Designed miniproteins, single chains, continued (3). Designs and how they scored, part 83

Each design is a single chain, and the fold is of that chain. pLDDT is the mean over its residues in the fold that is shown.

## One batch from the design tools (miniprotein)

Design m10892
Fold by ESMFold2-Fast:
Structure m10892 (fold): chain A 100 residues (1-100)
Amino acid sequence: MKFLIKSFIRRVSSREELEEVAEEVAEEVYRLAKETGGDVDVTLAAFDENLNLIHSESLTVKADASLEEIRERILEALERIWEAAGGRPIHLAVTLTTNL
């Protein structure tokens, strides 16, 4: 199978920006799951301003997951990352992988 990989980086400096990124990630995961009919592997890696790794989370979203379920799971993962960062500004690297 061919793998579809999407990656992007977002700077997060507030709780509001964290919630905006959570929504963006959830919608992209939902879109990929619906387009491919496959499960989506999500990797979230948080780096400090010097690009040192603070924390990472990985989860698999099933192809049949609802957008509401995806939003909840992504937000929970990002909350753990934000707590590990101590509320400091982070660079969040998002990688989404699915089978075509």
Scores: mean pLDDT 84

Design m10893
Fold by ESMFold2-Fast:
Structure m10893 (fold): chain A 87 residues (1-87)
Amino acid sequence: DELEKKIRELYAKLVEEETAELYYEIAKLLMEKAKATKDKEERARLLAQSIIYAERALELGNKKAEEIKKKAEEELEKLGLKDIVER
């Protein structure tokens, strides 16, 4: 779908140029994909990935990623799968 294509496009850009803005945009789209996903396991996986990309954006200085990380963590907690983000 369009959302998957956009995420893939941003991944390609990230390979060329690793920026806080790209990590933030990927985190946002992964969260939107998670909300559109009916499968609980796939939704949890997408939320966990959104958290990881949001953390990378925060590490690189994009404070906007904090809101996305918080929302993704809250949604993951609702699924009872908060622990899957532990490394």
Scores: mean pLDDT 80

Design m10894
Fold by ESMFold2-Fast:
Structure m10894 (fold): chain A 96 residues (1-96)
Amino acid sequence: GLSEAEKREKVLELLESQDLTPVERLLLEAALLGHRLLAEGVPLEEAQLRAAEYLVEQAERTPDLDPALLRQIADELASDPALAPLAERLRALAEA
């Protein structure tokens, strides 16, 4: 099987080579950040929070994102009480 470093490099290659929508690109970038933090020894809960914060902050800076996908992501984040404030920010962005 692939090493964790090789898996990360393959995901980065996919990010660069795929014709991704802006929302899909942000999701993949947030996932890569989360995996990097875990590899650096950051606790799972902190890594998830920091990855979600990155996703929301980048979404707020990105124009013309699909509001239906933003609502779907907000619903997924809302399943974790620690991420509920970030879910509300993303939902507000989708409704703007």
Scores: mean pLDDT 78

Design m10895
Fold by ESMFold2-Fast:
Structure m10895 (fold): chain A 89 residues (1-89)
Amino acid sequence: LQVSSTEKEVTGSDSTVTFKATPPAGAQRIVLEVKLVTEDENVYLSKTSDGGPVTMTLTNLPESVKSIKATAATSTELSVQGPEVTVKP
């Protein structure tokens, strides 16, 4: 299981970031979870597939978002962490 991001740092609230989770051969289900970190709370978004790669594209990020972290899981591999993306004003 591999988790990647198109960006490591983005500037401004209207930036676009895409995360991709790639399952190992034979995986039947994959879950990609993206955590948006703000000063007050964390917002969680998830997307699933039946064993194929999963992509999640984020646009129009709120100004309160400071960083974005992606994790992925399969039935055999839990909570694999991807890169953290820093959001600058």
Scores: mean pLDDT 74

Design m10896
Fold by ESMFold2-Fast:
Structure m10896 (fold): chain A 83 residues (1-83)
Amino acid sequence: MKKELQEKIEEEGKRIIDYGNKGDVNGALASLGRLIATMEELGVPLKVIGEKLQEIADQITGSERSKAYVLGASQSLLDSAEG
């Protein structure tokens, strides 16, 4: 179970980067939602999820809009963890 969820996290991370680089904001956001939900299901702290999303956003080079959405989600989770 945990190994399958970890593989799902890595797959969704790659999808976010791929969709983001193609400018497919809807595809990127759908994969982002699945990634966050899977990490929360695993009990991953919000700070760690936010840091993971920041690393994913740094790999988006094809669309500043897609990158900004992922960074916004990362910042929201980091702010929630620190507040």
Scores: mean pLDDT 81

Design m10897
Fold by ESMFold2-Fast:
Structure m10897 (fold): chain A 82 residues (1-82)
Amino acid sequence: SHMKEEEIKHFEEALDSLEADFAGLKQLLAQTTDPDVKEQLKQGYQNGLGQLDKLKEYIKDPKLLERIDELEKELQEEIKKI
């Protein structure tokens, strides 16, 4: 099935928002030494991975899937730092 241009744009905007949220978590992680806060941030990344997995159920566009795969890789690397 083909995705409409409008649907692609909506998913691009959703991914832009997720990328911004993840950048915020990364900044907070760099600023904290509290292990309880680090655990909460780790849960934030894990929840993000779940959201990306759900988006894959609806996305057929190869460029959007490429973006999701790259984001999943980045989130997994950030989780390893915690």
Scores: mean pLDDT 84

Design m10898
Fold by ESMFold2-Fast:
Structure m10898 (fold): chain A 53 residues (1-53)
Amino acid sequence: SEKERLEVVRGLFEIAKGTIRWLTERGSVSEDDARALLKEIDRRIDELRKRIA
């Protein structure tokens, strides 16, 4: 169903957040870039949550 598909996509965004934190810890991404990317991903997760509800 659409709801199940959106939950999977949300899970992928959560994995992406973890990856960004890991890359930031390793110095591959700056803290400023990581902050901006995480904020963008959080906005997309919020959009998905509204569609799932």
Scores: mean pLDDT 83

Design m10899
Fold by ESMFold2-Fast:
Structure m10899 (fold): chain A 66 residues (1-66)
Amino acid sequence: MSVQQLQQQGQDYLQQTQDALAAGDTESARKHILQLGGVIGQLRDQGADDLAQQFADQLTAIVRAA
């Protein structure tokens, strides 16, 4: 999977996490958080550390706001 494909997947999972948390669906939120975590790990494996950190920071902010 390319960095561009991982970026798109990360954006999709981040949005799904936000939507699930806003709906109070903690089970779906947990699933999407794990999926986003996988994308972050893959981005780091590809050397896209700045992008991985951006997703990690956004996820942390969303979870703390919930």
Scores: mean pLDDT 85

Design m10900
Fold by ESMFold2-Fast:
Structure m10900 (fold): chain A 91 residues (1-91)
Amino acid sequence: SAFAEELQARVDANPDASEREKLEIALELAERRGDEITVAVLRTVLESGIPGEEAAERFRPAVERGYESGDIAAAVEEVNALRDRIIAEAK
């Protein structure tokens, strides 16, 4: 995807970046693109500290429903609610 290509290019430009810094780069790109679903997922990983794979598994049903129905606004609302829940559970 264009997002993955741009993310890879920015990570390659910062070869000494930590895993946290790579996630912060991904978050900045997602915010710039207005990808609110990806922003919610990345913020969950950064603030809760759960593994990215675990976050992806937890968010997958909401993301798939959003793309299947075309109701992206409802998907954004659902992923933001899930983000808040996961972050609260981690604190």
Scores: mean pLDDT 78

Design m10901
Fold by ESMFold2-Fast:
Structure m10901 (fold): chain A 70 residues (1-70)
Amino acid sequence: MLTEEQKRAAGGAAGIAVGLETGKMLRGKEAAEALRKGSERMKAAAQQMAELMTGVKLSPEEVIEGAEAS
């Protein structure tokens, strides 16, 4: 189970990754849906950003879940 801090960080990471790939600022469920439907490159970027922000290695599924919860 993700902590509240990890959920917020995952949401931020998903938004940043989506923004870098699409040029659109999305957050929460919109960022999660864009990431879920996005390329493996976008998912990897979100995962790397989440790891940088939390210091914990999260799977792409966990990053998407955290973004959904934010």
Scores: mean pLDDT 76

Design m10902
Fold by ESMFold2-Fast:
Structure m10902 (fold): chain A 64 residues (1-64)
Amino acid sequence: SLREQALAALKEALDLLGQGDEEGAIKTLMEQTGVDEKAAREALKLAKQGKLQEAVDVLLAAAG
């Protein structure tokens, strides 16, 4: 499902962020979900706060 794909992309982005690669995390979200940079940064900000479900909802809304 699109929700499962968005969650998988967020988990990969959080792993990159944990390695210090914030720009790689944003790029991964954009490439895997098709969202723009603004939506990717908003979703990553929510995910960093532990708000994974809200982060997924941002990605799904932005992707259409």
Scores: mean pLDDT 84

Design m10903
Fold by ESMFold2-Fast:
Structure m10903 (fold): chain A 91 residues (1-91)
Amino acid sequence: AMEEIQELVIEALRAGAAGDRDTWIRLLEKSIELVTKAIEEAEAAGDYDLAQGLSNRKDEIEELKWMVETNPASQAADVAAARLKEMEGRR
């Protein structure tokens, strides 16, 4: 669940770094849908540690979406490129 959501966020950041703001927003919205469902499934399974980790991830994705929607496209793309480099360095 978390790995799948992370892959989708990385794909969103790649779109953002390439200047494709519409694809970036769409993929972030999809990530929010998937993480919300994963939280519900984790809570139903009694996996509260996973649910907490997913909730933290949801907050990060929502913050990224807000940043993309409220900042100039060039600034948002630079942030996406920096975040992508950091995440790729951890894989």
Scores: mean pLDDT 78

Design m10904
Fold by ESMFold2-Fast:
Structure m10904 (fold): chain A 85 residues (1-85)
Amino acid sequence: DEELREAEAAFRAWLARYSREEIEKKLREQARLAVEEGLLSPETAEALVEALLAAADAAEAGDRAALAEALARLREVGERIEAEQ
C-alpha cells in the first residue's frame, strides 16, 4: 500500500527531525490556538491531535495496521473540520 508507505516515511522523517515530546507540544499548541480563534471545536481539536500522535507512534513502531487505523481517524476528523466550517 503506497499511501501507508508514504505516510510511514513522512511520520518517521518528522520524528527524526523533532522529538515525540516536541511534536506533541507543537500539535497541542496549534490545536489550542485553533480553538481560541474559533476554527475548531475543542472536541475536534483533541481528536485531531490524538489521531496525529497515534499515526506518529504507529510509524515509529512500524505498526502498519495501527497506522492505517490512525489515518482513517484523521480522515474522519478532516470531514468533521469541513462540516464545522
Scores: mean pLDDT 81

Design m10905
Fold by ESMFold2-Fast:
Order: structure tokens, then C-alpha cells, then sequence
Structure m10905 (fold): chain A 65 residues (1-65)
């Protein structure tokens, strides 16, 4: 339905914004020569954001079915 589609699209948009922020943070930490622990945490944030996008896309597909 249209309402479910709009909600799912908004969740995808927010998840994409979070991924962009996580990628920018990771790039800054790598560029600054941060410790392996800090870089590993930033990589974890990127992976989490990717998972959130994937989940939001699955929710959209369910709304379209």
C-alpha cells in the first residue's frame, strides 16, 4: 500500500544517510592514522549501516508484495 511504501522509502533514506556518515567517519580515521582499534570500530559502524539499509529494502519489498 502507498503508506507502507512511503514509510519504507523514508527508512531507506535515513539508513543511507547513516551509512554516508559512517563512511565519512571511517575515511577521516584512516586519513588521520588512527589506531587499529578505532579503525576497526569505524568499520563495524559501516557494516551495521549496510545491514540497516538491507533490512529497510527487505521491508520495502514486503510492502510492495
Amino acid sequence: NMAGIKEAQERIRKAEEELEKAKKNLDQKVSNGESIDEITKAIGDVLRAIGDIFQAQLDLEKALA
Scores: mean pLDDT 82

Design m10906
Fold by ESMFold2-Fast:
Structure m10906 (fold): chain A 83 residues (1-83)
Amino acid sequence: DEIEEAAKKLAETATEAYVALSEARGLSISEEQKEEFYKKLFEDEKKKLEELAKKTSVEEAVEYAEKLTELVREAAAAELARL
């Protein structure tokens, strides 16, 4: 399932960014907080990508998710450099 894999990769990347930014601010993120953040983001993004795929194509939805994943990485790196 290309949509599910794209949503997982996006959610994993965003969760990693969330943990890294929180730790850089001196906060400790529990495994439960990390899992909760991931699950909510995965479910929300999967739904959005499924809706996008219905309006466009699975290919375009996956490309959109890949672009968002890269933007999340770039935004997190920029914020970490600012901290």
Scores: mean pLDDT 85

Design m10907
Fold by ESMFold2-Fast:
Structure m10907 (fold): chain A 70 residues (1-70)
Amino acid sequence: SSVAEELRREGLWIRRAADAAPPDAVLTFGLSPESARVLRQAGFEVSDDGEVTLSPAQAREAADVLLRAA
């Protein structure tokens, strides 16, 4: 499987969730190892289990990072 395809899929999923959420929501995503690595390198706080907790605005930024890396 292509790492680029996985990053794109997860980036689009996160963006969709952020767009559907109210502005003050707290969103938690379980990430693939590839997405977790990319987001950690971009400065996001990702747990050892690959979980990240974000506001909708932060989730849009995370999605953009994953889509650019794809």
Scores: mean pLDDT 86

Design m10908
Fold by ESMFold2-Fast:
Structure m10908 (fold): chain A 100 residues (1-100)
Amino acid sequence: MEELRKRLNELVDKYIEEMKKAKTLEQVREIAGKLLEDVFNLIEEAIQKGYPKEEIEKLFDEVRKRLEEAASQLDPETAAYVRELIDEAYERIKKLIEEK
C-alpha cells in the first residue's frame, strides 16, 4: 500500500502542476483525462494484486481530497470542471472495487 500511495501522490502532484500551467480549458481536459486514466490503471493493478478494497477506497479518498483542494486554487470554471471529473472518477472506481 505505501508504494501505491506514493505513486498515486506523485501522479496527482505532477498533474496538478500541469493543470495550473495550462492556458486553455481544452488543455486542462487533456491533462485531467490522462491523470484519471493513470489513476484507474493503478487502482486496477492494486485490485489484481489482492489489496483490500477498503484500503484502496481510503487511498482514493485521500487523492480526491487533494485534487479538490488543488481545484480550489484554479479559476472557478476550471475548478468546477475538475470537481465534476473527480466525482465521476470516484463513482467509476467504486464500481470497479465492488465488482471485484
Scores: mean pLDDT 74

Design m10909
Fold by ESMFold2-Fast:
Structure m10909 (fold): chain A 76 residues (1-76)
Amino acid sequence: MRVTVTGLDGTEHELELPEEASPREVLDRIRAETGLEPGLGAAVLIAVEGDAPVPTEEIVRAQNEGIAMERTALSL
């Protein structure tokens, strides 16, 4: 599974994860590898590509732990 993350500064990060990785595990690896900091009013783009599509709602929910005020903006 390939995960592409675009940070607020426009930096793109590409990560490779097992296809069985959970949405929460994917987000945890993004934080560890890229220094993603939710809760700072950050809006980041996360694209997941792989055999089994990862539910974006689950990823958004996991990320939204620190970005509660931006919930409406993350929904679509």
Scores: mean pLDDT 53

Design m10910
Fold by ESMFold2-Fast:
Structure m10910 (fold): chain A 66 residues (1-66)
Amino acid sequence: SAAAGRAAGRAAAEVLAAGGDLAQATEVNKEVFREHGADEADAEGNGRAAAGEGLRAVQAGKPELA
């Protein structure tokens, strides 16, 4: 879902902002998606799209809009 993707993307962006690396951010993104009921295939596809939305919102200075 879009809400799960937004939550996963925001969590990944927060890891990066706190000094975490891409691998750590990716792991958090997948975990949040899984906890929202997404399986491996759904997390893979939606995670890529949602990460883009999260990054865009962070760049605009409005992470809550991701």
Scores: mean pLDDT 63

Design m10911
Fold by ESMFold2-Fast:
Structure m10911 (fold): chain A 95 residues (1-95)
Amino acid sequence: SREERVEKLAELVREAAEELGDEKTLERVEEALKIEDPNERESAILGEAMRTAARLARENPELARRFVEEFRKLYPEFTRLIEEMERAVEEGERR
């Protein structure tokens, strides 16, 4: 279901943020999950996922690859976002 996908994505973002020590992202994810409108909630969590993928790509490209793979399993139809995340990982690996 949509709500189950959003919850699983939020868990994925929380796990990555904990690994990064990113307390601000953890706080933003918690606040996003409190949004009453399902569309706005999903959009907010997707935004946090994109920001987290970009940060992982810079700081831990190996973890970023796993994050993008898990995101693809949850949202395979989001081909543009997946492509953007993959490009960020490739750029991070060039460091």
Scores: mean pLDDT 86

Design m10912
Fold by ESMFold2-Fast:
Structure m10912 (fold): chain A 86 residues (1-86)
Amino acid sequence: EILFDEEELEELRKKDEELQKLAEELRKNPSKEILVEAAILLLEIEAEKRKTLSEEELEKWKEKIRNTPPEELNKLLKEISEKIKA
């Protein structure tokens, strides 16, 4: 079990709330810009919870998300999810 201090838990909670807001906005008004923002935020949350990615790997994945065409973004997110779980 990963031990977090109160500040780390609050930061994760804020990111989860922001992700929920972005997901709702994406559902109401689909936008590739919102999808990219949600993808980056999701990656940051998962990386923080799992602690399986180095800062260097996290930055590389964020850069890949920013530079990925919208039509390939779902495939990239699946690859990131598999890497984080490993």
Scores: mean pLDDT 70

Design m10913
Fold by ESMFold2-Fast:
Structure m10913 (fold): chain A 96 residues (1-96)
Amino acid sequence: SMEEEKEIEEIANKAVDEASKRFPLSDETKERIKKEIIEFLKKVRGLTPEQLRALSEAFRDNAERYEKLGLTEQAALDYAFSIALERYAERKEKEA
């Protein structure tokens, strides 16, 4: 629905904003990550909150590994995905 699409966009925007507080990101990189999050959330919309949180934890673990390696853009992307998946799980729990 248009309401669900708006919610997914809001989640993606907030996730990228949170990631940009931790990692220096260009506006172009922020827009690319936002688009990738939107596409991914649409693909995983059928998952349960528990499954979404498990994915969030996996992305968070990968982000921490990339950060330790100095791969800032990869760390930022996985960190933003982790935040988006957790936010999406929270919204699904409110609808259950």
Scores: mean pLDDT 88

Design m10914
Fold by ESMFold2-Fast:
Order: structure tokens, then sequence, then C-alpha cells
Structure m10914 (fold): chain A 80 residues (1-80)
């Protein structure tokens, strides 16, 4: 289905950015700005995923993703 294809694409993109984030966190030369930029990109993909679950009527998935997004936004504020 179109939903499953969009969800899979978002999951793959989030995984790739997660791997990049891990590399940045292990790199002593990485800037806070570089780390924040990748976190912001991950948040945007989770927002897109949340919209897909809103369209599907999955209230539990929407609530989970909203909580996750807020935690990532709080993490960015702590890094700044």
Amino acid sequence: SAFEEQLRKLEEEIQELGDKLKELLEDPKASKSDIIKVLEQIIELYREMKKLFEEAGDEEAVAYLDKLIKKLEELIEKIK
C-alpha cells in the first residue's frame, strides 16, 4: 500500500540519519551545530511519520511519536 511504502521510506531515512548522528557523536571534531542539524532532520522525518499515522487513525502511534518528538526537541535545547 502507499501507506506502507511511505512508512518504509521514512524508517530507512531515519535509520540513515541515526547512523550519521552516531558517527558525529563519536567524532571529537564534530560541532554542536552539526549534531543539532542532524537531530532537526530526524525530528522532521518523525513529524512526517506522525502525519501518516494521523491519516490512518492510529491514536496510540501519534501519541508515541508526539512524545518522542518533544524529547528530541528538549535534547536539542540541552545541547545548545
Scores: mean pLDDT 89

Design m10915
Fold by ESMFold2-Fast:
Structure m10915 (fold): chain A 63 residues (1-63)
Amino acid sequence: DLSVEELARLYATSPTGIMRKLAKEELLKRGEEAIKVLTKFANDPSLSPRARSRAKELLEELK
């Protein structure tokens, strides 16, 4: 099993849509742990703007 951080990274940065979809489904199941990691990713300046945007979008679905 992947950690929440590995799932969030896969969702934000994976080049394949199917891997992002699978990571999203697992992150939605992780609840509060996923919210914490995605909040960090959404505000991480070392990530691309697109990766940060993806993290923000998923945070809206979790809340």
Scores: mean pLDDT 80

Design m10916
Fold by ESMFold2-Fast:
Structure m10916 (fold): chain A 91 residues (1-91)
Amino acid sequence: RAAELARLTRERLDDVVASSPEAPAEVVRRALELEAEGLEAAAAGDAERAQELLAEAARLAAEAAGLSEEEIEEAERLARERGAEAARLAA
C-alpha cells in the first residue's frame, strides 16, 4: 500500500508545517517531502528511485537530529530497505 503511505506522509508534512513553522521544522519538512516523493516512486514501481529518495530523507533527518555518522549510515540503510519493500507492496 505504497500509495496510501505516500498520502499519509504528505499529510504528516502538512501537519509539521502547520504545527512547527520554526527550525528544526524546515529540515523535518524537507525530509518528509523527500520521503513522500520516495514512497510515490515506490507506488509507481520505481524501486531504485524510491530507495534513493528515502535514503536522502533519512540522512537529512538523522543529521538534523544530531545523530552520529554510524547512526546516519544505519538510517540510510533502513530507508533503502523500506523503499524496496514499498515497491514490492505496490506490485
Scores: mean pLDDT 72

Design m10917
Fold by ESMFold2-Fast:
Structure m10917 (fold): chain A 94 residues (1-94)
Amino acid sequence: SIEEKLKELYEKKLQEMETEIKRVADKYNVPEEIREEILKKAKEDMETVYKNILERAKLFGLSEEEALKLFEQRMDALKIRYIKEIENIGKKLK
C-alpha cells in the first residue's frame, strides 16, 4: 500500500538524516546540544512532510508514484537545508 511504502521510505530518510547530521557535526566539532536541537527540528519538519503527503494521497487521490516522488524531493530538500545549517554553525564556531 501507499501508506506502507511511505512509512518505509520515511524511516529510511530519518536514518539518513541522523547519519548525515552526525557526520557533518563531527567534521565541524559542533557541540552535542546544538546537534540535538538541529536534529529535533529536522525530524519535526520530516514528520510534517510525511503526514501532509499521506493526507494528500488519501484525500485528493495523489497516485502512489506521484506521492513517492514528491516525498523523495521534499525529504532531499530538507536534508540539504539542515546539512547546510549545521555546516554554517560549525564554520562560525571557528
Scores: mean pLDDT 86

Design m10918
Fold by ESMFold2-Fast:
Structure m10918 (fold): chain A 60 residues (1-60)
Amino acid sequence: DLALAKGYAKLAVPEDDEESLAAIDAVTSVAELREVLRRLQKRYPSVTEEAIEYVASLAL
């Protein structure tokens, strides 16, 4: 369920980072979601590789 995966991904992002939240909402595939989250990983240490894979698993 891609919508569920997006919901969990947003929990790792601050509410005031509207640009990153919009980027997550614009995602249409699991591959795009992984790409966006790996980009966010550079800014937010809480977005670990394990968290990215967990979120991606929710999209299936």
Scores: mean pLDDT 78

Design m10919
Fold by ESMFold2-Fast:
Structure m10919 (fold): chain A 70 residues (1-70)
Amino acid sequence: SEEDKIAQVFLEKIEENPDDALVQIYAAQVFYDLGRYDEARKAAELALKVAKTELEKETVEKLLEKIDAA
């Protein structure tokens, strides 16, 4: 499906950029928008591990709250 193709692209982006919090944040948002909440949570948790700025951490925390509410 188109959704599976989009998910695969972002899984590859995470693998290629394992230390880039912004890539992982975008991936988490995309998975959330696709209703793939387990994958969204995993990407957000990875982003938290590599987040370097307060803005990145705050963005991930807000996204995790949104995922938990779904």
Scores: mean pLDDT 83

Design m10920
Fold by ESMFold2-Fast:
Structure m10920 (fold): chain A 56 residues (1-56)
Amino acid sequence: TSVVERVARHDASTHLPDKEALMAHARSLGIEVSEDLSREEVIELLARHAARRAGE
């Protein structure tokens, strides 16, 4: 498929974890998350936390 079709499909809601599942996972790692955060913001927090741990 074309790059345009890939970009249009990139939201991938079906392939991305639900916001509540991501928040539960973040809390299990000791990351403070607010219910006001978007799913994307929770994913960014998880990625940032993983990067910090990898750097230690």
Scores: mean pLDDT 67

Design m10921
Fold by ESMFold2-Fast:
Structure m10921 (fold): chain A 58 residues (1-58)
Amino acid sequence: MEELKKEIKEIIKQNGRLPDRKEMEELAKKFGVSLMEVIDAVNEILQEGKDEREPPGV
């Protein structure tokens, strides 16, 4: 899952946007996971990025 998240972060960095369906399907195939797991990883990155990019309170 960590490698999948890294690849998703690279796509966001390069394109300035979330992966589209085609990119998510390619990631699912590349990592041997379901499309749903890729979607979950994207959602986790969005949630984490919201918190980790801002200084945590404590």
Scores: mean pLDDT 72

Design m10922
Fold by ESMFold2-Fast:
Structure m10922 (fold): chain A 85 residues (1-85)
Amino acid sequence: REEEYKKAAKDAVEKAAAEHGLTVKELEVYVDMEKGELYVGALLEDAEGKKYLLHLRIQIDENATPEEVYKKVYEEVTKKLEELA
């Protein structure tokens, strides 16, 4: 499940970044199943070469599906990127 959660989170970050015209330069996802937490660290770059450092801590339920993790990460990343606009 941890690897499925990591893949879902990475896919969500890449999708949200692409929709905002950003390239993912670095991306790391860590899942702490004991705490029910997922950590995302990403370095994003816009078309002008400006870099954005993204750090997220997301709560995940013990019964969460990879699809639910994808949706939650996508929503949180999109919200952060909209705050930067």
Scores: mean pLDDT 82

Design m10923
Fold by ESMFold2-Fast:
Structure m10923 (fold): chain A 87 residues (1-87)
Amino acid sequence: MEVPAGAGGTVASPDGLLAQLTDARARLEGNKATVEGLADGQPVTARVEDGEVGASAGSISAFGKRATLSNGKVAEEDAAIGATRAA
């Protein structure tokens, strides 16, 4: 499943927020979700394992147990994403 670009996205672990994305897009492949977008003007790819992807009113949400960010190359487990409404 794919979600088109232009939405806001949020990637978080249960212990904290990992990234907020603009111009985000997401796709679901089996039990993995990939969210791509911009964080502070820099390209970021967030990957969530055992996750789900949803989109509503210009927002993207995905969550699962793991997340990896390309921004500073941090790999995290127990990731979760809240829904974000683009203003």
Scores: mean pLDDT 54

Design m10924
Fold by ESMFold2-Fast:
Structure m10924 (fold): chain A 63 residues (1-63)
Amino acid sequence: MTREEIVERYRELAEQIVRDSENPEEALKIVKQAVDAMLAAGDLTEEEAQRILDYAEKVAKEK
C-alpha cells in the first residue's frame, strides 16, 4: 500500500466518522485525537495528518 493510498483511506474513514455523527464538532475532536496519536506514533507525517484533518473539517462544514 502506497503512502497516498494510506492517506486516502484515512480521509475516507474520517469522512465516515463525521457524516455518521449527530455532532460534527465532537466527531472532529475524535478524528483529531486519533490523527494526533498516529502522528505521535510515527504512523503519519505532519503533512499527511494535516491533509486528513483539513478534509474532515471540510466535510463537517458541509454538514
Scores: mean pLDDT 79

Design m10925
Fold by ESMFold2-Fast:
Structure m10925 (fold): chain A 78 residues (1-78)
Amino acid sequence: NGLLAGLAEAIYRRAAKAGIDRAWRYIYGLPEGPPLTGSLAEEPFEVRLARVREIVAQRNGEKADPEEAKRGLELALA
């Protein structure tokens, strides 16, 4: 059970990392495609996640559409 829980979390973090890449593409208006390369692809997961959270918070602070913020979070978690 512990091994299965650890594996599930690893898969979830992997999916979330892929979702972060999708959210990053969405935020910057980049086209759908293969994983990002260069500095964006090389950034640690935690740094990307923090950037996504900051951008979402900033847009919410700028009276952004709540549905737009929700979509960004869903892409980050997909």
Scores: mean pLDDT 51

Design m10926
Fold by ESMFold2-Fast:
Structure m10926 (fold): chain A 100 residues (1-100)
Amino acid sequence: SREERVRRALERLWEALYNKEFQEELKKYAEEKGITGSLADITTKYYIEVKKEPLTREDFEEAARRLRRAQEEVAAEYPDISDSEVEEVLERIRERALEL
């Protein structure tokens, strides 16, 4: 279903945002291929063109929109975040993005 594709695209974007090792892999890919753009654009291109995942650009655009909205909503709930709260806040963002 479209929701399953959007959920997979969201998982890929989540890894791109919060996995430092994967961020370095995406950076090297972008530099090697001369690709410029947002992290979401690079991730979209990587999974469609390199990994050949059965995902479309529209799936990634919807996933990015939901993740951005979840980040904004959760940031309003946690206006002052301590280092000990980072994991809780990240989990809350992920849960909210999956609800949208």
Scores: mean pLDDT 79

Design m10927
Fold by ESMFold2-Fast:
Structure m10927 (fold): chain A 95 residues (1-95)
Amino acid sequence: VEELRERAIEYIERAIDILNSLLANRQFFSPEQVEAAEKALEYAKKALEALRRGDLESALEYVEKALKIAKEAGLPAAVPLEEALRYLREALRLA
């Protein structure tokens, strides 16, 4: 169960790295993708903080919000966010 939480953290951190890289290169993306990346990054950071506090339910909600934004905007961060969501759902099922 703790291992599933650690895996979720790894994938959220990977998503944050991808989003930060996108924002560092914002000139190559549409304004809509940049706004989506900023919003997804906010939710991903909130999810990470919730996980560090042991708040799996809030973390799940924030990852779901970040993933929805990333998917709708076609951001590559969607892939690690989907993996994080899978691990969080399993952690909650076993808790």
Scores: mean pLDDT 86

